# Designed miniproteins, single chains, continued (2), part 73

Each design is a single chain, and the fold is of that chain. pLDDT is the mean over its residues in the fold that is shown.

## One batch from the design tools (miniprotein)

Design m6675
Fold by ESMFold2-Fast:
Structure m6675 (fold): chain A 96 residues (1-96)
Amino acid sequence: MEETRKRIEELIKEAESYLDKKDFDKAIQTLREITDLLVKAAEEKGNPELAKKIRAVGERAIFEIQLYVREGKYDEAKAFGKRYLEKIRKLADEVL
């Protein structure tokens, strides 16, 4: 699980960088990778309900970012993405 934790930390840093650059396509791709790793970790620990919750929260967050971007609300998309990364850090501590 230490390797998964390190990879998630690296992906969070990458996502923050993409959000700062307003490269939302790469930010969304990175958020999907983080979500997939957290879902897998929850499943491997025998918690399918947590895995389902993580997947739903991740998909909802990506949808909200895409909605802000579609509306031209790039600063709101960035702010929302950064708040979601903070939530991912807490979820990673809970799962890993």
Scores: mean pLDDT 85

Design m6676
Fold by ESMFold2-Fast:
Structure m6676 (fold): chain A 59 residues (1-59)
Amino acid sequence: SSREEHARELLRLSDLSRRTSEEMREQYERGERPDGGEISENSQRLSDGLRRSAEELLG
């Protein structure tokens, strides 16, 4: 259904945001990205929000 397709897209975007968070955290810990900690935190929050939206959409 269109709801299930929308939820799958939200979950895909959530996964991408989580991967970005992990990559930025790794670069921050290596000293390569001074702002990587902030970007990581923001990307993780976005990932969590998208996942919650998908869960709400599915019921």
Scores: mean pLDDT 88

Design m6677
Fold by ESMFold2-Fast:
Structure m6677 (fold): chain A 74 residues (1-74)
Amino acid sequence: DEAEKYFELGKKLLAEGKLEEAIEYFEKAIKLDPNYAEAYYYLGQTYEIMGKKEEAEKYKKKAIELDPNFEKAK
């Protein structure tokens, strides 16, 4: 799964503190799979770490819309 591959790369970059690069790979995962709730959630978390509260809330909300189980991760 190509979307999953980009998502895993994004998580690796996030763990390395490469926030902008992590965002790029999460966006690539979402572009391939627009219903990838987990990728939206991690994109939101990455924006939150960057202090971009509006972007963070936007993407976390999208993740919850796609998979309500992400509401428990709040």
Scores: mean pLDDT 84

Design m6678
Fold by ESMFold2-Fast:
Structure m6678 (fold): chain A 117 residues (1-117)
Amino acid sequence: SAARIAALEEFVAEDPDDALAWHLLGLELEAEGRLEEAIEAFLRALELDPSLPGLEVARAYRYLKAGKLDEAEEYAKRALENDPNSPLAYLLLGEIAKKRGDEETAAEYYAKAKELA
């Protein structure tokens, strides 16, 4: 909700080193379809606490940016095992398919991400 996002943004502004608060902010941003801001919050949480559970989406993104498509796909699929309705996980699977030259599969994943956002 917008109210929870505002409260979490105020919290992380006051305590920028709280990995759990960044993770919760990422979840609320993703639920509102604010996917770019959601991934930034998840990446911050992963940087602060690499052992924090539920950051498979952030791990997938890091592998994708490193060009490690097989590992990126593995972590994006694990993110879907934890949350089958994650628009960000579908968006990352679309980017992976696109980088592999599979435009049809990429379009299907992008459509699913848009439906869920």
Scores: mean pLDDT 87

Design m6679
Fold by ESMFold2-Fast:
Structure m6679 (fold): chain A 59 residues (1-59)
Amino acid sequence: GPLAEAAGRGIARALGLSESTARAFAAAGMKTDPEAVRAAAETGEREPAGRALSAALDG
């Protein structure tokens, strides 16, 4: 959805990932910790992006 797409762009910029890889992590993170994904979408900062990635890996 739009939140995962926005988070994907933020994660790609913050962590230097490809857009497709970052979108996959955002989608997976939404199932584990949607608040971390929302923070990554809103800020585009490295620390929220890292939390969203951690959420994706825990899923």
Scores: mean pLDDT 77

Design m6680
Fold by ESMFold2-Fast:
Structure m6680 (fold): chain A 56 residues (1-56)
Amino acid sequence: MEALEERYRELAERLDLPAVLDFHRAGAPLDPEARKAALEAAIAGYETVGALEAAR
């Protein structure tokens, strides 16, 4: 879980979106299982955006 949070933070910072990261963390689920699922989905979304930007 901690490794997923760190990876999400690194991707968000790479896309220069620290305000979006802070907002997302404020709304993050407190339940560990739901939090893990939300982080995995967010990482996948950010990786998709990064791949599209790299293709341009």
Scores: mean pLDDT 59

Design m6681
Fold by ESMFold2-Fast:
Structure m6681 (fold): chain A 67 residues (1-67)
Amino acid sequence: SEEEAIAQMREHSRAAKEAFAAGDYETAIAHYEKAIEAARQLSGVRRLVGVHEGTRALEEARAKLAA
């Protein structure tokens, strides 16, 4: 359901942010990827916003890992 997808997106985004703050960029990347997958199950503006914000966060985490 859309409710379940929203919950999954929020939970993985939270876990990714916690991992990122701890310097665990590999774990942050994995969680951001799952958050984006959950966002893709949404419709309309929620999907657009979730995918865009998740992608930006994923790019930042990947840049940190590559540095």
Scores: mean pLDDT 87

Design m6682
Fold by ESMFold2-Fast:
Structure m6682 (fold): chain A 86 residues (1-86)
Amino acid sequence: SLALAYYNLGNVLLTQNKLDEAVEAYKKAIELKPDFAEAYNNLGFALLMQNKLDEAVEAYKKALELKPDFAEAADNLQKALEAQEK
């Protein structure tokens, strides 16, 4: 699907440390598929790498709202919340 293509593009951009471009690709995936929990999780990770902690936390929370058993998103949320305490 086109949503999956943007998600995969975001993943490639993230591995290249092109964080702004990765964020935009994940946002496009979410626009096309609003229930895309994996795109919210990876958006959170890209935002965390940009030190946008509040935005990262909200993205991870959304991933967990969409997929409550999403262990990776739960672990990522915990790490982002711990980073906010500093």
Scores: mean pLDDT 90

Design m6683
Fold by ESMFold2-Fast:
Structure m6683 (fold): chain A 86 residues (1-86)
Amino acid sequence: TISKAELGDVMRSLGQNPTEAQLNEVDVDGDGTIDIPEFIIMMARMIRDMGRESEIEEVITEFDIDGNGSIDFPEFLTMMTRMSTD
């Protein structure tokens, strides 16, 4: 799982400035934590909003978000950071 604070840090590293309302939309249970699959889906939406639709497929392919794979969270963050600097 990832906290709302960590999500906010990732979004800021991508040049975004998330509002509490946007973070609350992802945190549907209000527990202050976001599951890794939900986090990936949210990041895919952000990439789409940036007009980088082709990179969404690369992100999805790189990580098994079908729920049966092992997702390396630090590797995922590294990849997202690289995408934000390209």
Scores: mean pLDDT 60

Design m6684
Fold by ESMFold2-Fast:
Structure m6684 (fold): chain A 56 residues (1-56)
Amino acid sequence: LPTAESTLLVKLDEKEIKEGKSMSEQEAIEAMRAQPRDPKVLSKASVSLGEYNAKR
């Protein structure tokens, strides 16, 4: 049962989620458009857009 290490990873993920939530739909779209080759940026923008798309 990974407690300490798992907690740190979860906290990093929560910060990323909070930043993604404050990122507007427009900014998420622009991020995906600007960096299509960067899988990390693409993944973050995709998650944000997924939230907006699911709401619609």
Scores: mean pLDDT 56

Design m6685
Fold by ESMFold2-Fast:
Structure m6685 (fold): chain A 71 residues (1-71)
Amino acid sequence: GRLAELEEEIVRLMMEHAGLSRAEAEARIRRIRSYDDAERLSVELLITRGVPPEVAERLNRLLNELIDLRA
């Protein structure tokens, strides 16, 4: 379903661009409860792991969509 597809896309982007393992990416996604959480995570990955700004922006949008689908 769309939720599982969206989670997989987010995990793949985090693994590819942030150097996170699948388990680390999944753990970060599980902590996201709000749009503010999504923005903070995207900014954290940009600053601490050198994720490109366009990828950080895409991650923030996908995490917001995930929150909306979970509501």
Scores: mean pLDDT 86

Design m6686
Fold by ESMFold2-Fast:
Structure m6686 (fold): chain A 84 residues (1-84)
Amino acid sequence: KEELEKKAEEYEAKGEEAEKEGRYLEAAEYYFKAALLYKKAGNYKKAAEALRKAGEALEKAINDPEEAEAAREYYLAKAEELEK
């Protein structure tokens, strides 16, 4: 549990760094990974917060001309993954 939360915090920090550098798709990927680890650790509040950050970063990526195509592909792939 403690190691899972630490790893989640590391991914969340990487997401924040990527977002500050304008790498929104990469930020969304890190936030999503953090959310999954927080959920596995039983920390549902931090998992929900990380998922919200992932969604916000993904929205920014979809609206970024340089990232839009890759971000839409990522969104569709994740939507399919959640269905399975």
Scores: mean pLDDT 80

Design m6687
Fold by ESMFold2-Fast:
Structure m6687 (fold): chain A 62 residues (1-62)
Amino acid sequence: GPMERAMENARRQAELVGEGLRLLTGEEPVVEVEQVDDETIRVTIRAGDIELVIVSRVSNMV
């Protein structure tokens, strides 16, 4: 369903952001992707001293 696709997209986006953080910090990124509620995904990416939290909402048209 929409959430499953959103989770897949979130993981792909997190991999790209993680690679950017690896280049910036020289540290391997740790990526966590979590469904917070029926319409919300939280991605946490850590590398060295940097932590990014990205919150995404699953939208459905009609």
Scores: mean pLDDT 80

Design m6688
Fold by ESMFold2-Fast:
Structure m6688 (fold): chain A 72 residues (1-72)
Amino acid sequence: SRAEQLKKFNEIREELERLVDELIAAGASAAEIEAALDARLAEILSQIDDPELAAAVESLTADLKARARARL
């Protein structure tokens, strides 16, 4: 359902945003943050059967990479 899709997307968003915040706090480089996001994206995509949710998570990951670069 749309509600379940939105709930899952929000859970993934919170997890990835926390990952970026923790890596920045630890002094990680942009390259290290991007590598960590790519690795986690691959794991998440392996568990998603919904192509719309998969596309949304890929877009979110790209946006998080851009925001991390802007914060560094």
Scores: mean pLDDT 85

Design m6689
Fold by ESMFold2-Fast:
Structure m6689 (fold): chain A 62 residues (1-62)
Amino acid sequence: SLVGKIVRALRDFPALDENSLALKKGDLARVEKVVDDRLVEATLLSTGERGLVDKDLLEVLS
């Protein structure tokens, strides 16, 4: 049920690989897809970059 929600990055996180989304603390992203129990696919609102991100790095705002 995270799909379509806006989330905020809780801390800075570098991209681990080409599939990962790099985050700065306070970045806003939209959840596009829940991949598994750990990962979502999200689009960063400021840049339009899309990638995988760990749910533990995110706070749900909406």
Scores: mean pLDDT 81

Design m6690
Fold by ESMFold2-Fast:
Structure m6690 (fold): chain A 90 residues (1-90)
Amino acid sequence: EELREKALEAARAGDIDTVEAYLKQLIDEGVLPEELNEIVREAVRALGEQGKPVQATALALRSIGLLWEYERSLTPEQRKALEERRKARK
């Protein structure tokens, strides 16, 4: 999806604030937490490959906070929708 591509492009550019903004948009669109984590791992890897380990570590820490807040803020309806989406993925 386009948001994932934009997040990875921002990561390659070393712009972790833009990566975080796209991750928040993916959360708003109801991305699965495990899918969000996959995108984060790819973004962190891209930053590492660019020789930006400080930015990679900062993004990883921010992403832990985002995932925690996302899981905590989910309504029962959103949790049910994510479960259905998870089943459809298998």
Scores: mean pLDDT 77

Design m6691
Fold by ESMFold2-Fast:
Structure m6691 (fold): chain A 59 residues (1-59)
Amino acid sequence: GVKVDYTLSEEQLKVAREIAEKLREIGEQVDKAIEEGRKLSKETGLSPFEGFLIALKKL
């Protein structure tokens, strides 16, 4: 096994895994909003950032 200078408790590791899973879900939603924002920017002539905000509001 690999020794580390500090060790997370089993409870902390469980919480970290749960947080990582939720962050992954949020990341997927953000990625989708970025892609939709780019499409909206091209279709409407708005900035990519404004398109992203419109896409994010739909979530």
Scores: mean pLDDT 74

Design m6692
Fold by ESMFold2-Fast:
Structure m6692 (fold): chain A 68 residues (1-68)
Amino acid sequence: LEEEIKRLKEELERLEKERQDLLNETASRIEAGEMTAEELKAEVARINALKQQIEELKKRIEELEKEK
């Protein structure tokens, strides 16, 4: 249980970093005028997918923490 929670928290940190990096990169590319509307839609979809994964993972961690 403890090891499982630790792994999930490490995964959460990884996903949060990935989402933040993607947001920063997307913002930078928009400022540079290097993004098409299609590329922007794809990046937004990826950011939303990561947000969903992060929220689901947080819920799973909370459920495991309650078992303690």
Scores: mean pLDDT 80

Design m6693
Fold by ESMFold2-Fast:
Structure m6693 (fold): chain A 60 residues (1-60)
Amino acid sequence: LSPTERRVLAALRASGGEPRSAKTIAAALGLSQPAVSRALRGLEERGLVVREDGRYRLAP
């Protein structure tokens, strides 16, 4: 995983598995929304997160 992907994944774990938007994750991590959106796409392609209604959560 890239450093950004690891930080995004850790933030989703810290949220207790609740779905979060790229905007919310970016604000929490102090990152740009495009950088977080790119990381979320990479994590989804790896099967580590799932997208539901524009939000992302950890894959089961």
Scores: mean pLDDT 82

Design m6694
Fold by ESMFold2-Fast:
Structure m6694 (fold): chain A 69 residues (1-69)
Amino acid sequence: MASGEVALAIREAEQGGDVEELLKRIDEVTAPENRPLLRLVVEAKAGNPEARAQMDALLADSHAGAAAT
């Protein structure tokens, strides 16, 4: 499953984990093309308001794209 280590990193970010250490884990367990999105999710879950706003915008765009078809 492609989500185990990523899910753990997100959970640790929500619990006040070390964001720099969690971003290193993302870099180690994810493909380069997926890292920007997963890093954004970790930062958003850690309480970064800019990262959260970017994540919310991506989720809104995904839902709008489905409705436009």
Scores: mean pLDDT 73

Design m6695
Fold by ESMFold2-Fast:
Structure m6695 (fold): chain A 63 residues (1-63)
Amino acid sequence: SDAELAALFREAARAVATDPERAVALLQEAGIPEAEARKLVAEAQASGDPGPPLVRAYLALKD
C-alpha cells in the first residue's frame, strides 16, 4: 500500500545518518534493488538532506 511504502521511505530517511545499512534494508523492503538503495543512501548522505533523493525514488517506484 502507499501508506506502507511511504512509512518505509520515512524510516529510511531517519536512518541515513545514524544507520545507513538499516536505510538500505528498508529501501530494499520497499522494492528497490540493493545496488540502487546504496546509491540513494550515498546521495542522501552527500547532500545532507535525505528528502529530495528519497522522494524522487518513492515517486518513481509508485509508477
Scores: mean pLDDT 81

Design m6696
Fold by ESMFold2-Fast:
Structure m6696 (fold): chain A 55 residues (1-55)
Amino acid sequence: MEELRKEIEEINARITALLRQIRAETDPDKVAALQEEILALQRKNAELMKEILES
């Protein structure tokens, strides 16, 4: 349980950092890559949330 919560917190911190990079980034190709990384992290976060709910 606690390990899942810590992993979710780390994912949320990474998403916040990536959102900051997107706001500063002017290259659309790099923005697209950052958005793809955020989507992958959000998907993982959703799976971890399911783990908590199933427990």
Scores: mean pLDDT 82

Design m6697
Fold by ESMFold2-Fast:
Formats: C-alpha cells, structure tokens, sequence
Structure m6697 (fold): chain A 77 residues (1-77)
C-alpha cells in the first residue's frame, strides 16, 4: 500500500539521518529532517482515510519518528 511504501521511505531517511548526525554533517542532517517532515505530512493525510486501528498505528510510527528527530536536532545544535 502507499502507506507501507511511505513508512519504508521514512525508515530509510531515519537511517540516513543517523549517519549524517554520526558524521557531524549538519547540512545533510537538516536537509533530511525537512524531507522527513514532508513524508510525515503525507502519512498524516493518508491516515485520515484509514480504519481507526491502522490510523493509530501510523500515528504511533510518526510519533516515534518525531522523537528521533528531536534527539538528532539536539546532537547537531
């Protein structure tokens, strides 16, 4: 499904974000964070059309991604 494809893309970007942070590449990390936010907006739009259980699963996944971004932002500041 489109939701599953976007979740996989988000997982890939989170891994790339970790590599950028670990390498001290602040410019690349900021760019990846912006791409992740765009994917989250797309996931949120698609989640509105999902059954309650699947919608909650997307919301939890997005919440975890936002926590990861919060940690990454502190590491590059």
Amino acid sequence: SKVEELKKELEKLLKELKKAVDNGDKETAQKIIEEIYKLIEELDRLAEKLPPKEKLEVEVFVGMALMFISVAKKEIS
Scores: mean pLDDT 87

Design m6698
Fold by ESMFold2-Fast:
Structure m6698 (fold): chain A 119 residues (1-119)
Amino acid sequence: AVVLTESGGGTVAEGGTITLTAQVSGAALADHAAAWLRQRPGEGLQGVAAISADGQAVGYAPAVAGRFTISQDIAANTLTLTISDARREDTAVYYKALAPADGSSGFDVYGQGAQVTVV
């Protein structure tokens, strides 16, 4: 089974920096595209950042471009999202998703989610 152990999140001041980390087991990041999604109160899931299996292609939603950084450590099998210049609209529960690089399925959302609250 694929298991993601999430760490980080919590409360951050407006303009501050907070990091979310997901340790992946049961799947290799080298064989999967990865994404971070968020759910704001009363809203559906919104994609915020994505990275290809080889790490060479990254994408960001316009609302977070220049402020968020997605990265991966293939050897450690760890995915990281760094939120810089935090804004009140970044208050959300953040989720991780994986998709097989071979295109056999779309993104599946994993983990309990990490709460980020901007004050």
Scores: mean pLDDT 82

Design m6699
Fold by ESMFold2-Fast:
Structure m6699 (fold): chain A 85 residues (1-85)
Amino acid sequence: AAVETVVRHVLALFGLDESDEAAREGAVGAIAAELAGGEFEGEFSPETRAALEALAERLRREGIPLDDASADDLNRVRELLLREL
Protein backbone atom coordinates (compact mmCIF):
# COMPACT_ATOMS: atom_id res chain seq x y z
CA ALA A 1 0.00 0.00 0.00
CA ALA A 2 1.03 3.65 -0.44
CA VAL A 3 1.70 4.13 3.30
CA GLU A 4 4.22 1.26 3.51
CA THR A 5 5.96 2.50 0.34
CA VAL A 6 6.36 6.05 1.69
CA VAL A 7 7.52 4.89 5.16
CA ARG A 8 10.06 2.49 3.63
CA HIS A 9 11.43 5.24 1.38
CA VAL A 10 11.75 7.67 4.32
CA LEU A 11 13.46 5.02 6.49
CA ALA A 12 15.81 4.11 3.62
CA LEU A 13 16.71 7.80 3.06
CA PHE A 14 17.82 8.04 6.72
CA GLY A 15 19.43 4.58 6.85
CA LEU A 16 16.99 3.39 9.51
CA ASP A 17 15.81 -0.17 10.23
CA GLU A 18 12.16 -1.05 9.49
CA SER A 19 12.08 -3.18 12.68
CA ASP A 20 12.96 -0.15 14.86
CA GLU A 21 9.62 1.00 16.31
CA ALA A 22 10.96 4.43 17.33
CA ALA A 23 12.39 5.00 13.84
CA ARG A 24 9.06 4.01 12.23
CA GLU A 25 7.13 6.37 14.55
CA GLY A 26 9.60 9.18 13.75
CA ALA A 27 9.18 8.58 10.00
CA VAL A 28 5.37 8.56 10.36
CA GLY A 29 5.49 11.84 12.31
CA ALA A 30 7.68 13.46 9.65
CA ILE A 31 5.34 12.23 6.87
CA ALA A 32 2.29 13.58 8.75
CA ALA A 33 3.93 17.01 9.12
CA GLU A 34 4.93 17.05 5.42
CA LEU A 35 1.39 16.13 4.30
CA ALA A 36 -0.12 18.89 6.47
CA GLY A 37 2.38 21.44 5.12
CA GLY A 38 1.32 20.72 1.54
CA GLU A 39 4.98 21.07 0.46
CA PHE A 40 6.81 17.86 -0.34
CA GLU A 41 10.32 19.26 0.13
CA GLY A 42 13.51 17.23 -0.07
CA GLU A 43 15.10 14.76 -2.46
CA PHE A 44 12.01 12.64 -3.13
CA SER A 45 11.90 10.51 -6.26
CA PRO A 46 8.91 11.03 -8.59
CA GLU A 47 7.54 7.69 -7.31
CA THR A 48 7.80 8.79 -3.65
CA ARG A 49 6.13 12.13 -4.43
CA ALA A 50 3.32 10.31 -6.28
CA ALA A 51 2.84 8.03 -3.25
CA LEU A 52 2.76 11.08 -0.93
CA GLU A 53 0.18 12.80 -3.19
CA ALA A 54 -1.97 9.64 -3.26
CA LEU A 55 -1.71 9.40 0.54
CA ALA A 56 -2.72 13.07 0.93
CA GLU A 57 -5.81 12.47 -1.27
CA ARG A 58 -6.70 9.40 0.81
CA LEU A 59 -6.38 11.36 4.09
CA ARG A 60 -8.65 14.11 2.73
CA ARG A 61 -11.22 11.40 1.94
CA GLU A 62 -10.93 10.28 5.60
CA GLY A 63 -12.05 13.81 6.53
CA ILE A 64 -8.70 15.27 7.59
CA PRO A 65 -8.39 19.00 6.71
CA LEU A 66 -4.77 18.92 5.52
CA ASP A 67 -4.97 22.57 4.34
CA ASP A 68 -5.89 23.70 7.89
CA ALA A 69 -4.50 20.88 10.05
CA SER A 70 -4.51 21.29 13.83
CA ALA A 71 -2.26 19.35 16.22
CA ASP A 72 -5.18 16.93 16.72
CA ASP A 73 -5.44 16.45 12.94
CA LEU A 74 -1.70 15.68 12.78
CA ASN A 75 -2.12 13.10 15.58
CA ARG A 76 -5.03 11.55 13.65
CA VAL A 77 -2.84 11.34 10.50
CA ARG A 78 -0.08 9.67 12.53
CA GLU A 79 -2.55 7.13 13.98
CA LEU A 80 -3.97 6.28 10.53
CA LEU A 81 -0.45 5.82 9.08
CA LEU A 82 0.65 3.61 12.00
CA ARG A 83 -2.53 1.50 11.63
CA GLU A 84 -1.65 0.82 7.94
CA LEU A 85 1.85 -0.45 8.82
Scores: mean pLDDT 68

Design m6700
Fold by ESMFold2-Fast:
Structure m6700 (fold): chain A 67 residues (1-67)
Amino acid sequence: ADKLLEEARKALEEGDYDKAIELGKKAIEEGKEKEGARIISDALIEQGQPSLGSSVLLNYVANEIDK
């Protein structure tokens, strides 16, 4: 999970938003839901989908708080 988050952040820095989304999803699958959702949100915002990115982040943050 931590390695996936580092690779996803690197992909964001390099402008590889599709890779960042893929790695963020894998991080969510490994239990890093908030961090993964944040990376996906940031990538979607950079791709021009800020409403979708915000929705993804809020959904996963709310789910983690409810646990």
Scores: mean pLDDT 72

Design m6701
Fold by ESMFold2-Fast:
Structure m6701 (fold): chain A 62 residues (1-62)
Amino acid sequence: MNYFAIISKTKDGKYVVSVYELGADPKKDEPLLKRTFDTLEDAKNFVKNLPFLNIVSIDDLS
């Protein structure tokens, strides 16, 4: 299965990584994984080290 990840900045200045199946709607569907980080660097490192071999995209909304 193909996946994509989205990094978004929260109102509290934190960064949330949400991982979805390719074809999911991020506004409607629940993420498969959701993690909150204090820094954008930590969020990016999390996505880079995900065990999913077929992540096809990442959107940085910061």
Scores: mean pLDDT 72

Design m6702
Fold by ESMFold2-Fast:
Structure m6702 (fold): chain A 94 residues (1-94)
Amino acid sequence: MYEEFTVEDYIEVLLEGTSEHVAKEALGRLLLEMYELGLVDEETYKKGKELLEEGRKLREKEQSKLVPRFSELTPSILKLLENIAKSLKKEKNA
């Protein structure tokens, strides 16, 4: 069986809480993938790239700690998750 990370898998990683670097890398990849799908603007794409770099730096320095969700990222994350959930809900019910 091939296991591929989907947008929903990234959302679950962010919602369940994980190490800081994993959460940043997951969110960063999610935002980049959403940009390729045309779901987010260029500013959100830039934020995704910045989160990937922050996650990579934390991983390299082994400074990761468990966080339930980043409070500073919560409004942006919630807005993106709401938009994705609405899109998936429409396709699932169509």
Scores: mean pLDDT 63

Design m6703
Fold by ESMFold2-Fast:
Structure m6703 (fold): chain A 80 residues (1-80)
Amino acid sequence: SELEKLIEEIKNSKDKSKLKSIIVETVQNSTDPELVAAVLEAALKHEDEEVVEFAKKLIEFLLKTRPEWAPVLQPLLEAF
């Protein structure tokens, strides 16, 4: 599935710039909050703290710009 491919790319990529680009592109181009939440959760579980902090900042931004997505995004922010 498209979601499985995105999660695999996030988990397997060692290129921080590529990871940030994939995350931003998914967030900006998707209207599916579940897909966005799954991608952000994968980023929050990444071994690189820079990727984790980037994902946290994106969640905070989305909670301000897409408050209707709070039911799927707020639990991620509270868990990490």
Scores: mean pLDDT 80

Design m6705
Fold by ESMFold2-Fast:
Structure m6705 (fold): chain A 72 residues (1-72)
Amino acid sequence: ELDKEVEYAVYFLGGIIADRAGDYEKAAEFYQKAVEASGGKDPLAYRNLADALEKAGKTEEAEQWRKKAESL
């Protein structure tokens, strides 16, 4: 559990840094890893992933993750 919590924090922060730098594709990669580290239960990570994917031009993929966030 502790290792997964550390992984989550590292990936989530990496996503924020990449997003602020305008690297939305890299931000989406980090947020996806954060979702995996959370066991798929963090709506914040899902929403940030969907937002980053949309900004990266991956609209269909973003819609899928947004729907998952709303079901949590």
Scores: mean pLDDT 80

Design m6706
Fold by ESMFold2-Fast:
Structure m6706 (fold): chain A 57 residues (1-57)
Amino acid sequence: GELEEKIEAIERELLRKYIAGEISAEEAQTQFRERVRELLREAGYSEEEIEAYLATL
């Protein structure tokens, strides 16, 4: 769906930057979690649901 496509786009962007040496693995992970958190919040998920999802990563 649209949400999954946005999450995949973030993952691809951060993976490209990591492979190019522009960001560290730690920075990529931090940015991914932050951007996914905001997307899920905008999509109407609760903080509990967001944290549960991020804990599976």
Scores: mean pLDDT 85

Design m6707
Fold by ESMFold2-Fast:
Structure m6707 (fold): chain A 64 residues (1-64)
Amino acid sequence: MEELEREAQELVKEIAEELKKNGPLTSSIEDLEKALEALYRVFSPFGLISEEEYKKMLEAIRKK
């Protein structure tokens, strides 16, 4: 993957993992959800974050 693409994917994965481990029991849910939405809006047009990936991250944030 290209540098930009790799960084974007790693950041999204890291956010999802942190949410998974710390869980929605912490007050960071709102911040993570906003960050994820912003990342998806910015990177989705470049194919860096797919709709499926975005949905998966939202599920993690919302305690799938």
Scores: mean pLDDT 64

Design m6708
Fold by ESMFold2-Fast:
Formats: structure tokens, C-alpha cells, sequence
Structure m6708 (fold): chain A 82 residues (1-82)
């Protein structure tokens, strides 16, 4: 389930295992395309892995859509950067 994958991703992120965090968050957003929090945290984990160049722009776009209440678009933009 998407929520269980998100929880595992959070644990990996807190432990500094950003590669594993990205894997879990990506699986969560694949099961629930509107899971904006999973998408945003996956992009943040990619930034922690040093993949900042393209990801920073996509993270900014996803956050902007989420701030506007456009969660489906926010999740889509985040998923495109994964």
C-alpha cells in the first residue's frame, strides 16, 4: 500500500539512506499518483544524493503546484523528475 511504502521511505530518509528512500517514495507515488508528499520527499532525497541540477527546478515546480492546491499536477511533476 502507498502509505506503508511512504512510511518505509521516511524511515530510510531519517537514517540517511537516501537511495532506499527514493525507491520507497517512488513506489508510493506510482501506486498513488496524487501522493504529493512522497513525490516531494523523493526529490529532496535525490538532492541529498547530489542530483541537484535538474531536480531543484522540478522540486520548485512541484511545491508551487501543491501550494496552489493542485496536488495531481504537483505529484506528476515530482514523478517526472524520478
Amino acid sequence: KAEELFKEGLKAFEEGDYEKAVEYFKKAIELDPNFVEAGILALQALIKLGKADEVQKKLAEAVEYAAQGKYEEAAKVAKEAL
Scores: mean pLDDT 79

Design m6709
Fold by ESMFold2-Fast:
Structure m6709 (fold): chain A 67 residues (1-67)
Amino acid sequence: MKKAEDWLALGEQLFALEDYEAAVKMYQKAIELDPNNARAWRLLGEAYEKLGDHEKAAEAYAKAAKL
């Protein structure tokens, strides 16, 4: 079974390959399993910044900061 950490690891690999859209999807899966994972929210924000979605990035960072 996939754990939140497994989805985060896949997202980080996709981010390193510059597949930011796929990285976002993997980080969202991690957050679905563990919505209080501050690291997952921060990584989601970083991926959104790479996609140019500054509003979604700011929202993700705000979630991470509150956890």
Scores: mean pLDDT 84

Design m6710
Fold by ESMFold2-Fast:
Structure m6710 (fold): chain A 85 residues (1-85)
Amino acid sequence: SAEEALRLARENAERALEAALSNPDLSVPQAAGLALAGIGAQIEAGLAAGVPPEKAAELEGDGGEAGRLGEAARAAGVANLRALP
């Protein structure tokens, strides 16, 4: 289902973000850049799997957990991102 595809894409995006943040050799901007690239790839995968564009937008921006994490990584830095619920 589209909701199931969105859930999997979100979980995969969160895993990619966590993997990037777990690498101590990366600077904060480098980790954020890799995390955002991973989120973008999951949005494309979700769209290919039949997720509606409105729901895919939740991975990139407002309303989505993975989108919020990516935005926070870019704007606030790694320490603040790890504090998100």
Scores: mean pLDDT 58

Design m6711
Fold by ESMFold2-Fast:
Structure m6711 (fold): chain A 64 residues (1-64)
Amino acid sequence: SARDRLIAELERRRAESLEEIRELEEELARETDPQKQLLLSFRLLALKGEVFFLDEVIARLKAE
């Protein structure tokens, strides 16, 4: 169904975002430039927010 395809796509996007978070956290741990640390931290916060919303949307779609 269209809903099942949407759930699968959102779960794939969630998995990709989690992998990107892991890579960014590793990059941030190695970064010594304060300006670059701020940019990486901002990007990391945005991705964590995206994962939070994806979890909520997926849960709601599965409850239907």
Scores: mean pLDDT 88

